# Designed miniproteins, single chains, continued (2): the designs that were tried, part 34

Each design is a single chain, and the fold is of that chain. pLDDT is the mean over its residues in the fold that is shown.

## One batch from the design tools (miniprotein)

Design m5223
Fold by ESMFold2-Fast:
Structure m5223 (fold): chain A 78 residues (1-78)
Amino acid sequence: SMTEEEAERLIRQAERLVEEARAEPDPLEADILLGVAELALAVLIASLRHSESEEDKEMLERAREALERVVAAREELE
């Protein structure tokens, strides 16, 4: 039900939130930003996980890579 354009916007939003979190001096606010990014990517992954289309598989891989960046940022900002 999610369009490719909507999925791309969610990935870009999550990536921007990671950048904002890295620049955020308040660790609580940084954690909230990363949590929002993580939730957005989790919803996208859940919507794409059962698709067999090549386009959805590419989008799923991009979402998983973005999620790995969120996890790495969270570990670095601990």
Scores: mean pLDDT 83

Design m5224
Fold by ESMFold2-Fast:
Structure m5224 (fold): chain A 90 residues (1-90)
Amino acid sequence: IKEKRRQAIMTTMKVTEEDIEELKEVLERALELVEAGRFEEARELLEEMAEKFKEKHPELAKLARSAAAAVREPKEDALAFLRRLIRMLD
């Protein structure tokens, strides 16, 4: 049940549904960049998201930083990590 998972994440991290959707969209964009071999751009995008969430939602910032750290060769590992995070946010 998608709603139940999102509600649990929102309660645990004290974040809004809009914040989760914004992070998910950024993770999906990073996934596209990684598939194109643009690892540095994907990392920069995720680090910018982490800085944006740092003050208001430190747990979302932590997830974005973890994603940035995972964005490196081999490509398959980076893609698997990003897909897992996106699925978790569903």
Scores: mean pLDDT 76

Design m5225
Fold by ESMFold2-Fast:
Structure m5225 (fold): chain A 62 residues (1-62)
Amino acid sequence: ASPELLERAEDLERAARAVGRRMGLSEEDIERMAELARELVLRDPSISSAEALEAALEAVLA
């Protein structure tokens, strides 16, 4: 992955943790959301940050 993509993945991990805390998720689910958001953007760099965060949140709530 490019350095730019890795930086974006790190930003999404931080955003996912912030969203998870606001939503009242457990620490385990917050970390899972961060991992999923990272995996999504690394797998498909064309995905928007909002789409990646939403998909990760939906996955941990399922």
Scores: mean pLDDT 84

Design m5226
Fold by ESMFold2-Fast:
Structure m5226 (fold): chain A 81 residues (1-81)
Amino acid sequence: SLDTSEEVINESLALMYKSLGDKLYSQGKYEEAAELYKKAAELAPDSPIAAEMLANAAEALEKAGKTEEAAKLRAEAERKA
């Protein structure tokens, strides 16, 4: 098949981590959700989804009381957007 690039595979894996993060977030496991969102952004750093995942991780960390780490991730999301 045409186009089985590593980038396409990494974007699919990033979406799987996003889905898991969303489930943990809905369960109130904000710190764990933030870790999965960060992994999703790391897998596809040049994808449009990376900025969204960093923003979601920042929001989850804020709900977990990790305000300083959340602010750093928001700044990173703005740089990637």
Scores: mean pLDDT 80

Design m5227
Fold by ESMFold2-Fast:
Structure m5227 (fold): chain A 58 residues (1-58)
Amino acid sequence: GQVIFSDEALELMREAMRELGIPEKRIEAYLKALEFRENNTDEEEIRKKLEEMRKEAE
């Protein structure tokens, strides 16, 4: 089955990752990647977008 993330679920993940001391840039890149995955079904496009986000977050 496909995993769907609500805005509230994404906010909870952001807060949890922030509490673990993960840098804000990495948290935002990760959550944006999850949001992009939910909105897109093309695995190749998702992978490409994740690589772009990873570069930005570093």
Scores: mean pLDDT 67

Design m5228
Fold by ESMFold2-Fast:
Structure m5228 (fold): chain A 73 residues (1-73)
Amino acid sequence: SALQRFLELLLERSKALARKIAEDVAKKYGKILSVEVRVVSLTRAEAIVTTENGKYKVTVDLLTGEVTVEKIE
């Protein structure tokens, strides 16, 4: 259905937005070597960002814009 197609496009957009936010936030910890968006929904995403100084887990709440960052090494 048209509704199902629209929801799929929203999910894809959420993944792209989460990646951009994760990169912007993690950039302050050093040069970004890789970004992996692992868990994504329409309202929440989780990314693993590898930098020269370590590995960071970035959780993005797409409804509130809240971001949490945790160093996982």
Scores: mean pLDDT 76

Design m5229
Fold by ESMFold2-Fast:
Structure m5229 (fold): chain A 57 residues (1-57)
Amino acid sequence: MSKLEQLKKLLERLKELAISRGYDPEQVEKAYEEALKRFEELLKKNPDLSPLQILAS
């Protein structure tokens, strides 16, 4: 599994957790899309970063 695929899986879990806590699904989806795009750009510029390092930055 690629690093990007691992990041997507982690973000999907965070999205599910936020929705289960009663956050607005539309706001959660928008935040998920923005985070995913940001992490894709980070990984593109720094391919040696681990998924956890990208998620934490």
Scores: mean pLDDT 74

Design m5230
Fold by ESMFold2-Fast:
Structure m5230 (fold): chain A 110 residues (1-110)
Amino acid sequence: SAKEIIDEFIRDVQAAIDRLMALAQKEDPETRELLLRIAGELGQLVDEMREAVEKGDYEKAIEIAQKLVEFLEKFLKEHGDRLSPEARDILRELIEKVKEYIQKLKEEMK
């Protein structure tokens, strides 16, 4: 169901936030600020996703998921070289999972 797909999306994004926050504790101050910035933006998108689901707005849920992919792809393009390989892998894995959720959610809305 659409709700189950979104629940998986929220869990995977929250897991990525937790992993990025753990990495931030081990990094220099400049890299730490980048990781905290990503975690903060992802957290805001999770909150927006929860609100969209409470309203039954699955079109908005797809828009939020697309916004997350665009944000992370742009961030990796602009700042990826400043991130550790582990941080880059977390973001790339999340992009792939979210793209899969977007496809599944669009199929559920047909």
Scores: mean pLDDT 88

Design m5231
Fold by ESMFold2-Fast:
Structure m5231 (fold): chain A 69 residues (1-69)
Amino acid sequence: SLLEEAKKYKKLGEEAAKKGDLEEAAKYYKKAAEKAKEAGDYRLAAEAVKKLDEIGKKELAKELGREIA
């Protein structure tokens, strides 16, 4: 399901961030936010956006955050 895809992408993003691969983490968190939004889970989408902000992708986080507000 879209919701399970969103959860998988969020986990992949967290794993990439732990390895220091912030570009890979950003790609997965963006996919997680997009899939969560498509699934109607705006809470999960907001969590993925917060993860983007935490890894320093502040402008991308602001852009995606506005789409789910």
Scores: mean pLDDT 84

Design m5232
Fold by ESMFold2-Fast:
Structure m5232 (fold): chain A 79 residues (1-79)
Amino acid sequence: SQQQDDQQIQQAYDSLTKAKENIKKAEEGIDKEKNLEEARKSLEEARQAAEGLSNPDTREALLRGVEELEKKLKEVEKK
């Protein structure tokens, strides 16, 4: 349903935003381990929300966003 897809899209965006914020804090050296753990959780939530979407274009775009942030998280983790 459109309402369900809208909720999943919103959930994915909210989770991606949280992940970006936590990765930024970790990159700045603020509670690095804690913020990386929170970012991993948020990225997993975003992935699950995106995978539930019926529209393949929207799903693929959001999953690409998750993959980019996962890559950045790993880069920050090894600094």
Scores: mean pLDDT 86

Design m5233
Fold by ESMFold2-Fast:
Structure m5233 (fold): chain A 69 residues (1-69)
Amino acid sequence: SEEELKKVKEQLDILIEALRRIGDLTEERIARLKKAKSQEERDEVEEETRRKMKELTEETKRKLQEIEE
């Protein structure tokens, strides 16, 4: 149906946006790791990346659930 097609398009838009943000986070991680001068600084970069990735995953899941209502 037209309504089902609209929901699929909205889901795809959410997933495309999530992929773009994953790309941005990956580029930020690589850039920060290149500048890191110690193991402690590297650990901080990895921890911050993990936190941001978790937040993105949770936000994406919420948006997808809202469409499946």
Scores: mean pLDDT 87

Design m5234
Fold by ESMFold2-Fast:
Structure m5234 (fold): chain A 87 residues (1-87)
Amino acid sequence: SLKEEIERSYERHKAEFDELLAKATDPELKARIEELRQSADRVYENLLKLYEEAKTELEKNIIRSLAIIQDYVFKKEMERLKAEIER
């Protein structure tokens, strides 16, 4: 289901944030990871709310598209943070 897809993406990102936070030694970098994690929490909470409010198949397809875009955005941001941790 769409809900399960959104929840799986969120769980994957949470695991990646935990991994990055464990590897980061710089306090400024840790703060940036925490900020991105908080942003992800808000985004995925909003996606799940939109799913609950969806009435039509079209609305659900729009939400799925948004979830895919947001998954890509967080993946790219985490790749950037990972590169900075490796210095």
Scores: mean pLDDT 85

Design m5235
Fold by ESMFold2-Fast:
Structure m5235 (fold): chain A 80 residues (1-80)
Amino acid sequence: MEKRIEEIKKKLEPLLDDGTYEELVNKLLDLLEVSPSIKKLILELLKKGGKYTDEINELLEDYLLGKITQEELKERLLKL
C-alpha cells in the first residue's frame, strides 16, 4: 500500500505546482481506477463548496489505504 501511495504522489507531483484541486482529484481518481459514477459524484460534491473537501479527503485516504471498498466509498459519498 505504501508503495502504491508513493507512486500516486509521484504521478500527481506535476499537478501540485500548476494544477487545480479539481485536476488533482481527477488524476487521483483515474490512478485509483474508481468507476466513472464515483468520479462524477466526487466532482459534483466538490462543486458544492469546501464543506465536503475534508470528508472527501478522509474517504479517499481510507480507500487508498484499503480500509474501505469502492462500494463503501460510494455509499458514504451519497450520504454527504
Scores: mean pLDDT 69

Design m5236
Fold by ESMFold2-Fast:
Structure m5236 (fold): chain A 84 residues (1-84)
Amino acid sequence: SLLEKAKRSLEQAIKALEDGDRVTALYGLREALELLKSLDPKNKKVQEAIKLVEEAITHVRNGDYEKAIELLKEALKLVEELLK
């Protein structure tokens, strides 16, 4: 499913940031964002997950990986709730 792919991309991006791999992290975040944007735009959890990923991308670009990881873990929790 698109949600399972989004979850995988978010998990890969978090790991990449923990490893200091900016390029891999940004690739995973762009993939996750595209997947989330292809879901129902009226779903509030989808809207919040998109917002958190977009904010995380901004923090990654500014070198604030700690804040990006926090935001992505929150987005991951929302995606996991959508899978239930």
Scores: mean pLDDT 88

Design m5237
Fold by ESMFold2-Fast:
Structure m5237 (fold): chain A 70 residues (1-70)
Amino acid sequence: SALEKALEEKEKQLEDGMKRTKEMVIEHLKKIAKERGWSQSELEDRIAEEEEMLEKLLEIRKHIARVELK
């Protein structure tokens, strides 16, 4: 129970951290798109690419957290 609670809390912290990172990355890409004159589709493609990489990183971090607590 205590280990399950610790894991849930750590996973939530990782998810909350990733959500904030994702928001910052999207804001930065929007600024770059405006400055460089990217099309909406080009911006969307770059956001999707970055989001895919961040999701993969989150899964790796969650896996490490689960292994470390067991």
Scores: mean pLDDT 84

Design m5238
Fold by ESMFold2-Fast:
Structure m5238 (fold): chain A 80 residues (1-80)
Amino acid sequence: DEYTKKAIEYFEKKDYDKAIEYAEKAIKIDPNNIEAHILLAEAYYKKKDYKKAAEEFRKLAELYPDYQNFKDIADYLEKL
């Protein structure tokens, strides 16, 4: 997905606002795109928006319940 690629490129450049923009575009096309949701959560975390980061990890935990780490990360971020 071109939008996921651009989100990764901007994240690597530390342009977290553009990383968020393209990750959201990728999610709009495929709401189950795990890579885009992880990237969105990590970009919010880098911006110190811990509430939005936690919300995205909560969505990941709901979509992928076999990955216990997503729930644990969300619980941790909500305490910050």
Scores: mean pLDDT 85

Design m5239
Fold by ESMFold2-Fast:
Formats: sequence, C-alpha cells, structure tokens
Structure m5239 (fold): chain A 61 residues (1-61)
Amino acid sequence: SAHDIAKVVVQRVAEKLGASEEQKEEALKKVLEWVEENAAEIPNLDELARAIYAKALEVLS
C-alpha cells in the first residue's frame, strides 16, 4: 500500500541522513498526510514511490 511504501521510504531516508527518532516520526507524519491527499492521483506505483521519496527528502532536509 502507499502507507507501507511511505513507512519504508521515510525509514531508509532518515537512516541515510542520520536523522533522530523525533525527526523521523515528524517526517513520517508529514509524508503520510501528503500520501492521504495525493496517492489516489498517482495510480502508477513506481511514480508514487518516487513522489514519496521526494517528499521524504523535502521534509527531512
């Protein structure tokens, strides 16, 4: 699901950037909010995953 993709992507991006647990949890909340608003408009799973990755980078930067 889009929700599961978001969790995995945020976890991996946070680990790569050395983010704290608090930063990771805040980023996950923001990415999940974005997914709830936008995932239905992106039916292709690869495109959705790339969009989620971009959003995770944005909120963790």
Scores: mean pLDDT 83

Design m5240
Fold by ESMFold2-Fast:
Structure m5240 (fold): chain A 72 residues (1-72)
Amino acid sequence: SFEELYKRGEYEKAFEEGKKRIDEMTAEDYVLLGDAAEKAGRPVEAVNYYTRAIKAGADREELLQRIRRLQA
């Protein structure tokens, strides 16, 4: 699964597999997809998924700090 790929450190594969399930994502799934994108060297995509996570109900303050670091 996408979560298992992330736990194994296969961030690029986790990101690619996670994107295939975008229409069934929870707020937590969007955070994990953003984390996978960030660790795969895709900061623009990480920001996009963290923003989607906030809209889906994830911790706004924590994720805004992460977004600010990626854009600095």
Scores: mean pLDDT 83

Design m5241
Fold by ESMFold2-Fast:
Structure m5241 (fold): chain A 92 residues (1-92)
Amino acid sequence: MSEEEKKIAEEIRRILEEADRTGDIEGAIRRIEELLREAGVPEDRIEETRMHVEAALRLAAASEDPERRAGLLAAAFQVAFDAAVEGLEAKK
C-alpha cells in the first residue's frame, strides 16, 4: 500500500468511526465525498459510492447486532477505499 493509500485509508476509517460514535451520517458522507473528489474520482462514481456508503451507515445505525454493525462499517470502508484507489490509479 502506498503512503497516499495509507493516508486515505486512515481518513476513511476515522470518518466512519466518528459517524458510528456520533450518529452524524450526513457529515460523514460529505467528508467521504470530499476525499473522493480529492482522489480524482469522477462525479458519477462519487455519487454511486456516496449512496452505497450512506446505505451501509444507515443499516449499521439501525442494527442491534454488534457483528452486523461491524460488517456494515467494514463494507462502507471497502466501498469508499476502493473508489479512492481507482481515482488515484487514474491520476497515475
Scores: mean pLDDT 83

Design m5242
Fold by ESMFold2-Fast:
Structure m5242 (fold): chain A 103 residues (1-103)
Amino acid sequence: SLKEKADSYYQKGIEAEKQGNYKEAATYWRKAGLYYLEAGDFEKAREAFSKAIELRKKWLKENDPVKYAELLYLKGLIYRNLGDFETADKYFKEAEKILEEIG
């Protein structure tokens, strides 16, 4: 199931972080977040994307701003689905600003 795939990737993220493999951990938590989102588990999706962003925030902002904006947009979608439209708008606006700055 989607939830079982999400749980598997979430656990792989924890294991990768324990081993100091931060890039791999962020990738696994991003995958977990996407599967949780597809499964309708918005709280777990929010947690997973937050872990992925925070772990590599500085690196993503400097080296892959498109991926960083994508993760912010996905967080916005989650907050919108949770009924938190103010927080959703904040993340959508932040993602838009990043994309506008890179062209």
Scores: mean pLDDT 84

Design m5243
Fold by ESMFold2-Fast:
Structure m5243 (fold): chain A 83 residues (1-83)
Amino acid sequence: MSEEELEAEIKVSLAEMQVAIAEKIAEKLGDEKVKELVEKARELVEKAREALEKGDYEKATKLAEEAIRLAREAFRLADEIEA
């Protein structure tokens, strides 16, 4: 496995985990803005996985990082709403 492939696999897996947690939080809160961020993050994870399957490791890594960013934004917004 190349270093690029390994990094892409790790980042896609991390993105999948963080988005899954964000989806559960969005479900509990029922807030539309949090749901919208999570839906966008899920789409990015799907695209990252497709890129990974096609061997485009740079694209997979970039998309996974963007999904992680959106999931973290959803976490921050959720915290602000509960405050």
Scores: mean pLDDT 86

Design m5244
Fold by ESMFold2-Fast:
Structure m5244 (fold): chain A 68 residues (1-68)
Amino acid sequence: NKKLAENNAAAGKLYLELEDYESAKEYYEEALKLDPNYKEAWELLGEVYKKMGKEEKAKEYFKKAEEL
């Protein structure tokens, strides 16, 4: 469901603004479960991992977004 994926990504962005990276991650992961081809959610999950200091993991997610 595209709309539910978009709603989860919007909630994730709110938590990202609050610097609650764990909650942001969970919402972006849920968005990707609802729509695995949601390129922006892959990019946003990469940004979350980057902000958490997990550079290698962030790079994996950015690459996945690029492949879509």
Scores: mean pLDDT 84

Design m5245
Fold by ESMFold2-Fast:
Structure m5245 (fold): chain A 57 residues (1-57)
Amino acid sequence: SHAAEAAAGAAAARAAATTEESQKHGRDMSLWGARGGPEGGRRGEGLGVRALIEAGH
């Protein structure tokens, strides 16, 4: 069903964004001082995914 698939996708994207935010922060510490990614990279990705799911529904 489309409703169940949409709900599962939204939940998965939300969980992935929060999990990656926590884990990526620790991993990025290794590369932060040597050309690591942007500090807010995960935030941008999480917000983008969340907005797309909300607006796309």
Scores: mean pLDDT 55

Design m5246
Fold by ESMFold2-Fast:
Structure m5246 (fold): chain A 67 residues (1-67)
Amino acid sequence: DLVAQAVSLLQKDLNSAEGWLLMGQVYFSMGKYKGAIAYYEKALELDPNNERAKKNLAKVKEAQAAR
């Protein structure tokens, strides 16, 4: 369960880039693009070199623009 994994990581450490990345993925899968963008940006604030967060942020912005 992706939601349970994200919540577990964030409960242990609110500065978990991985936790925020997983929250972004959850919101992206629900079509909640603004929320997904915010969570991916939070992950990048904590880990600016996180390639997964950069790639996923680009994908969600592209998906939002393609509407």
Scores: mean pLDDT 79

Design m5247
Fold by ESMFold2-Fast:
Structure m5247 (fold): chain A 94 residues (1-94)
Amino acid sequence: MKLNKLGEEYYKKGDYEKAAKYYEKAIDEALKNGVVSEEVAETYENLGEVYEKLGKYSEAALAYALASVIYLELGDEEKAEEYLKKAKEAAKKA
């Protein structure tokens, strides 16, 4: 997704608010198209990291939890457990 790449560019520049905005738009477009893919899971993963950098721990926990659910649906149990753990850790900081 072009929007996911824009999110990555802003993340790399340290503009976490704009990074979050473009990752959110990428997810919105994917959901409108009914897409459940590894790329959508990676976008939620990146959005979780961005929300943590912004101190938005509740939003980070939700993003990581959604990445975990998508990885589980794709059969990637290892990544599903990893992001579920990150979701729980972020929720404790909220």
Scores: mean pLDDT 84

Design m5248
Fold by ESMFold2-Fast:
Structure m5248 (fold): chain A 100 residues (1-100)
Amino acid sequence: MTVSDLIERAENATSVDELQEIYTEATQVEASEEELLDIDVQAGVQSLRGAVEKVLGDEAKANEYFLKAAKLELVYHALKGDSEAAALALNRAAELLDQL
């Protein structure tokens, strides 16, 4: 499994159970510093898009972007072995999935 495969699976995940499986698999994958930086940047971009949509009054679209950011943050922290930060990202994704 590649880092790209983990990102695609996370983006398509519709349940907390799927995200937990991705977390477990990501802890077994070695990522380059360049791959980690790309994920971190993409998570930031999705978070900013969510903030813009929220200001424009599209809460549903904002939540879609915030969910994408949380999923990327989960993969990022799991690849880095930061289980506490990964758990926070998973909890944020779970809250957003419940609101969709």
Scores: mean pLDDT 87

Design m5249
Fold by ESMFold2-Fast:
Structure m5249 (fold): chain A 100 residues (1-100)
Amino acid sequence: MEEKFKEALKEELNEVLNNKLSSAIQSAEKRLEKVDKKNVEDARKAAEELGLYDVKNLTDKQLHIIYNAAVTKVIAEELHRIGKEIDEFIKEKKETGKLK
């Protein structure tokens, strides 16, 4: 009984996961492109606030830290979104007792 339910749920879950992973990768790529542009603007603004007259005065290490922080945030947000959607999908299927 349980094995048949698990196999059918696994097939539906695999289809949902493949679609959501593809969507999440595309979303992350678009967000990373925006983050790169925003990081340049944020680095320039921070340089101005620190009394640096040109973003060129920022070291490669400082720029790298800013980029890494922004990239990590985007990845964490996308993983959290996928996890939440999967949890909601599993919960709904368990509560309704229906696979499709």
Scores: mean pLDDT 61

Design m5250
Fold by ESMFold2-Fast:
Structure m5250 (fold): chain A 65 residues (1-65)
Amino acid sequence: SMMSPKEVMEMYEDMVREAVASGNEKQIAAALKIMETAAETLKKMFPEEKAEIDERLARMKELAA
C-alpha cells in the first residue's frame, strides 16, 4: 500500500525536527530542501492536499528560523 501524503510529510517533518534539535545549520538547510522537494512532488501527485502540504512545510520552515 502507498503511504498517504500526510504520512509522507510526517516522515519529512520528523527529519527536519531532528536536524533542528542537532543545532547544525547545514543539516537544517539540507533537511528543509529535501522536504521542499518532496512537498512539490506530493502536490503534483495529490493536488487536493496542497493546502495541508503547504501548511506543514510552512510550520517546519518557521521551526527552523
Scores: mean pLDDT 85

Design m5251
Fold by ESMFold2-Fast:
Structure m5251 (fold): chain A 58 residues (1-58)
Amino acid sequence: MSSIGALLGLVHARVPAEPAEKYELEPEELREIAVRGLNGDEEAARLAAEIARQEILA
């Protein structure tokens, strides 16, 4: 995927449906990271994309 926005959407969709226990992060924390990334925070966007990538690969 070339669009980080698409990955952020994937992470955001997973957080409200599932607990983030696999990453030792609460769903609320993952949602906040995704929201900050969508708001234009590059670091938050990158973190959310990497979490999503690991979820897809797992």
Scores: mean pLDDT 60

Design m5252
Fold by ESMFold2-Fast:
Structure m5252 (fold): chain A 90 residues (1-90)
Amino acid sequence: MEAEEAARRAEEAARRAVELALRGMEVAAEKGDRKALLAAIGAALAAIGAEEQARLAAERGDAEGAREAAREAERALEAAREALERAEAG
């Protein structure tokens, strides 16, 4: 069940991305760093979108689409980490 495995990976990455993005938003808001705040919001939205695309692809049995969505969720996770690091550094 290749598509379902990819969807599970996307869910896990998206969950972590949203957790980090929420932390990044809190730190950025406290510091008044609008750029870091917007980056964290963008990462959260990208993660949510990627998770939904992975779920829909898995429901259709589209293993390729689910893998692409999982890669997008992992990119959103990296963006969330970068946004948090930026907020903490500034």
Scores: mean pLDDT 86

Design m5253
Fold by ESMFold2-Fast:
Structure m5253 (fold): chain A 66 residues (1-66)
Amino acid sequence: MAEELAGLAGQDAYARGASRGEAIRIANAVYDVEAEGLSYREAAERNGLSPRTVREALRRARERLE
């Protein structure tokens, strides 16, 4: 699940115009939340993102899994 959510989040970000580097950081942040149990704030800080970006990416990825 965590790998699948991370992959979906990265793919969605890239499709929406993020750079490859940004898409990878978003995927890593989603993985940090789902697999490692980090908070949105901690995952965002680790990956150079805002907590809002991480929350939104994970929400979108979860919606795609249904």
Scores: mean pLDDT 84

Design m5254
Fold by ESMFold2-Fast:
Structure m5254 (fold): chain A 73 residues (1-73)
Amino acid sequence: MKLSQKEIQVLGTILKLGGEATAGEIAKELKLSKSTVTKILNKLEKKGLVEYDKKTKKYKITEKGKEALGESS
C-alpha cells in the first residue's frame, strides 16, 4: 500500500495518542491545519486504515492501519 509521508504522520499520531484522536488533536500535534488533517483522514478512511466514530468524533486506527505503520509486525 502506497502511503504519503503525511498519511504516515497522521496514522503514527493516532497511535501515539492511544489509538484514537479527533482531527483537532492530530492537527495540534502535527502543527497542521484542521482542514489538512481532515483531508488526510478522509483518504485513510477510504483505505480502511482509520474508522470515524460519530459519537466521540474520533478517528480510530484499524489493525490494517497498524500493519501499514509496522515494518516488523
Scores: mean pLDDT 81

Design m5255
Fold by ESMFold2-Fast:
Structure m5255 (fold): chain A 55 residues (1-55)
Amino acid sequence: ISDILKKALEGDEEARKQFQEYMKSTHNLSEEESKKILETTKKSAEVGREAAREL
């Protein structure tokens, strides 16, 4: 799951599809909710990268 999430955040369309299917089948989450989770996680990762570049 973490590997699929990582690839989805990197822009892998197949990984995004797998993540959405997993969330729907296991947690009954909508596509909208799965997309929101990905967007929030991506934003957090970008903040971390910016902080690392300042060093």
Scores: mean pLDDT 70

Design m5256
Fold by ESMFold2-Fast:
Structure m5256 (fold): chain A 56 residues (1-56)
Amino acid sequence: DELFKEILEHLSKNPSEPFVYKLDGEEEKLKKFAEENNLAYYIDEVTKEAMFWRKL
């Protein structure tokens, strides 16, 4: 999945900068991905925005 690669690459290069993504119906898939990769995340279900960052 290209999105998962982009998230991991962004956070690898910029560990202190969150990755922000506009969701299109993949909330559950992204939550599972974040949990499996030990990432902190926030999903705004109203605006459909997801934010991912490394746990510090």
Scores: mean pLDDT 75

Design m5257
Fold by ESMFold2-Fast:
Structure m5257 (fold): chain A 67 residues (1-67)
Amino acid sequence: VTDEQLVQAAVDSLIAAGLDKEAEELRKLAEEGEPASTLLLRAAEALEKAGLTDLAKRLRKLAEQYE
């Protein structure tokens, strides 16, 4: 799995949750060279705050596995 694929999974999760601004911000951070693991954790926090704890847990698991 590539960093691009991990970031895309995080962005897709945010978009599915209706967090379009957070998804755009995450993509910009990826372009600035933020690590994929950091971006996954940021997305997980945003999803958790939105009440989407299952999606947040999935992204944290991906961050842990590909750190």
Scores: mean pLDDT 79

Design m5258
Fold by ESMFold2-Fast:
Structure m5258 (fold): chain A 102 residues (1-102)
Amino acid sequence: MLTPEQQAAVEATRELVELLRKYTDDPEILAVVDRIQELVDKLKAAKTPEETQRIVRELLEAVGELARLINEHADKLTEEQRDRVGELLGRVVQALQAILDA
């Protein structure tokens, strides 16, 4: 069973993944989105606090790479889409950080 912090991170990250798959066909962005989805599945399967912390740090790194790619490919998204993705990126980072702080 996931902790409340893990559940919040999984839900926010899935919302981000689903939104990006709807908004863009950019193969570089989608490759990072696919990696984030794989890391979320690993987080759900994590058995120890040490494994959870390792996966969360990998997720934070992947989310950072995603944010960089979105900024580099900003012309591929509308301003409204970029604002919505930015809000979700912030929520994902906050939820992942809450797991590390627990």
Scores: mean pLDDT 84

Design m5259
Fold by ESMFold2-Fast:
Formats: sequence, structure tokens, C-alpha cells
Structure m5259 (fold): chain A 60 residues (1-60)
Amino acid sequence: MVTFEIEAKNVTELIGIALQVIGELPEAEIKIEGLTLTVTVPDDPEAIAFVEELKEWAAK
């Protein structure tokens, strides 16, 4: 399993990211601490790429 940390700028962005992960990767584990979303996904290249793209989007 691979774990990613995504820092959201606000609660609306945090919720948006969490909903996208749950919708696209129902097998993913999500943990929220403040504005930080910790996402754990299987060792699947497509799942890893999806979370990496969300992390890059959140960094904008």
C-alpha cells in the first residue's frame, strides 16, 4: 500500500478532494487531520497516479 498526504487550502477544497477519492477509489483509506488528508491506496499504478494528480491540483 502507498500513502499520500494532501494539504488543502480550506475546508471546501478538503471535502472536494475527499469526495473525489471516495468516488473514484472506494478501496482507498482516508484519514483527515485539520486540513491534511492522508490517503492510502493499493500498489496499483492507476490509483497511485490518480492521487498524485489530486495532490498536484491541491498545490495550485
Scores: mean pLDDT 81

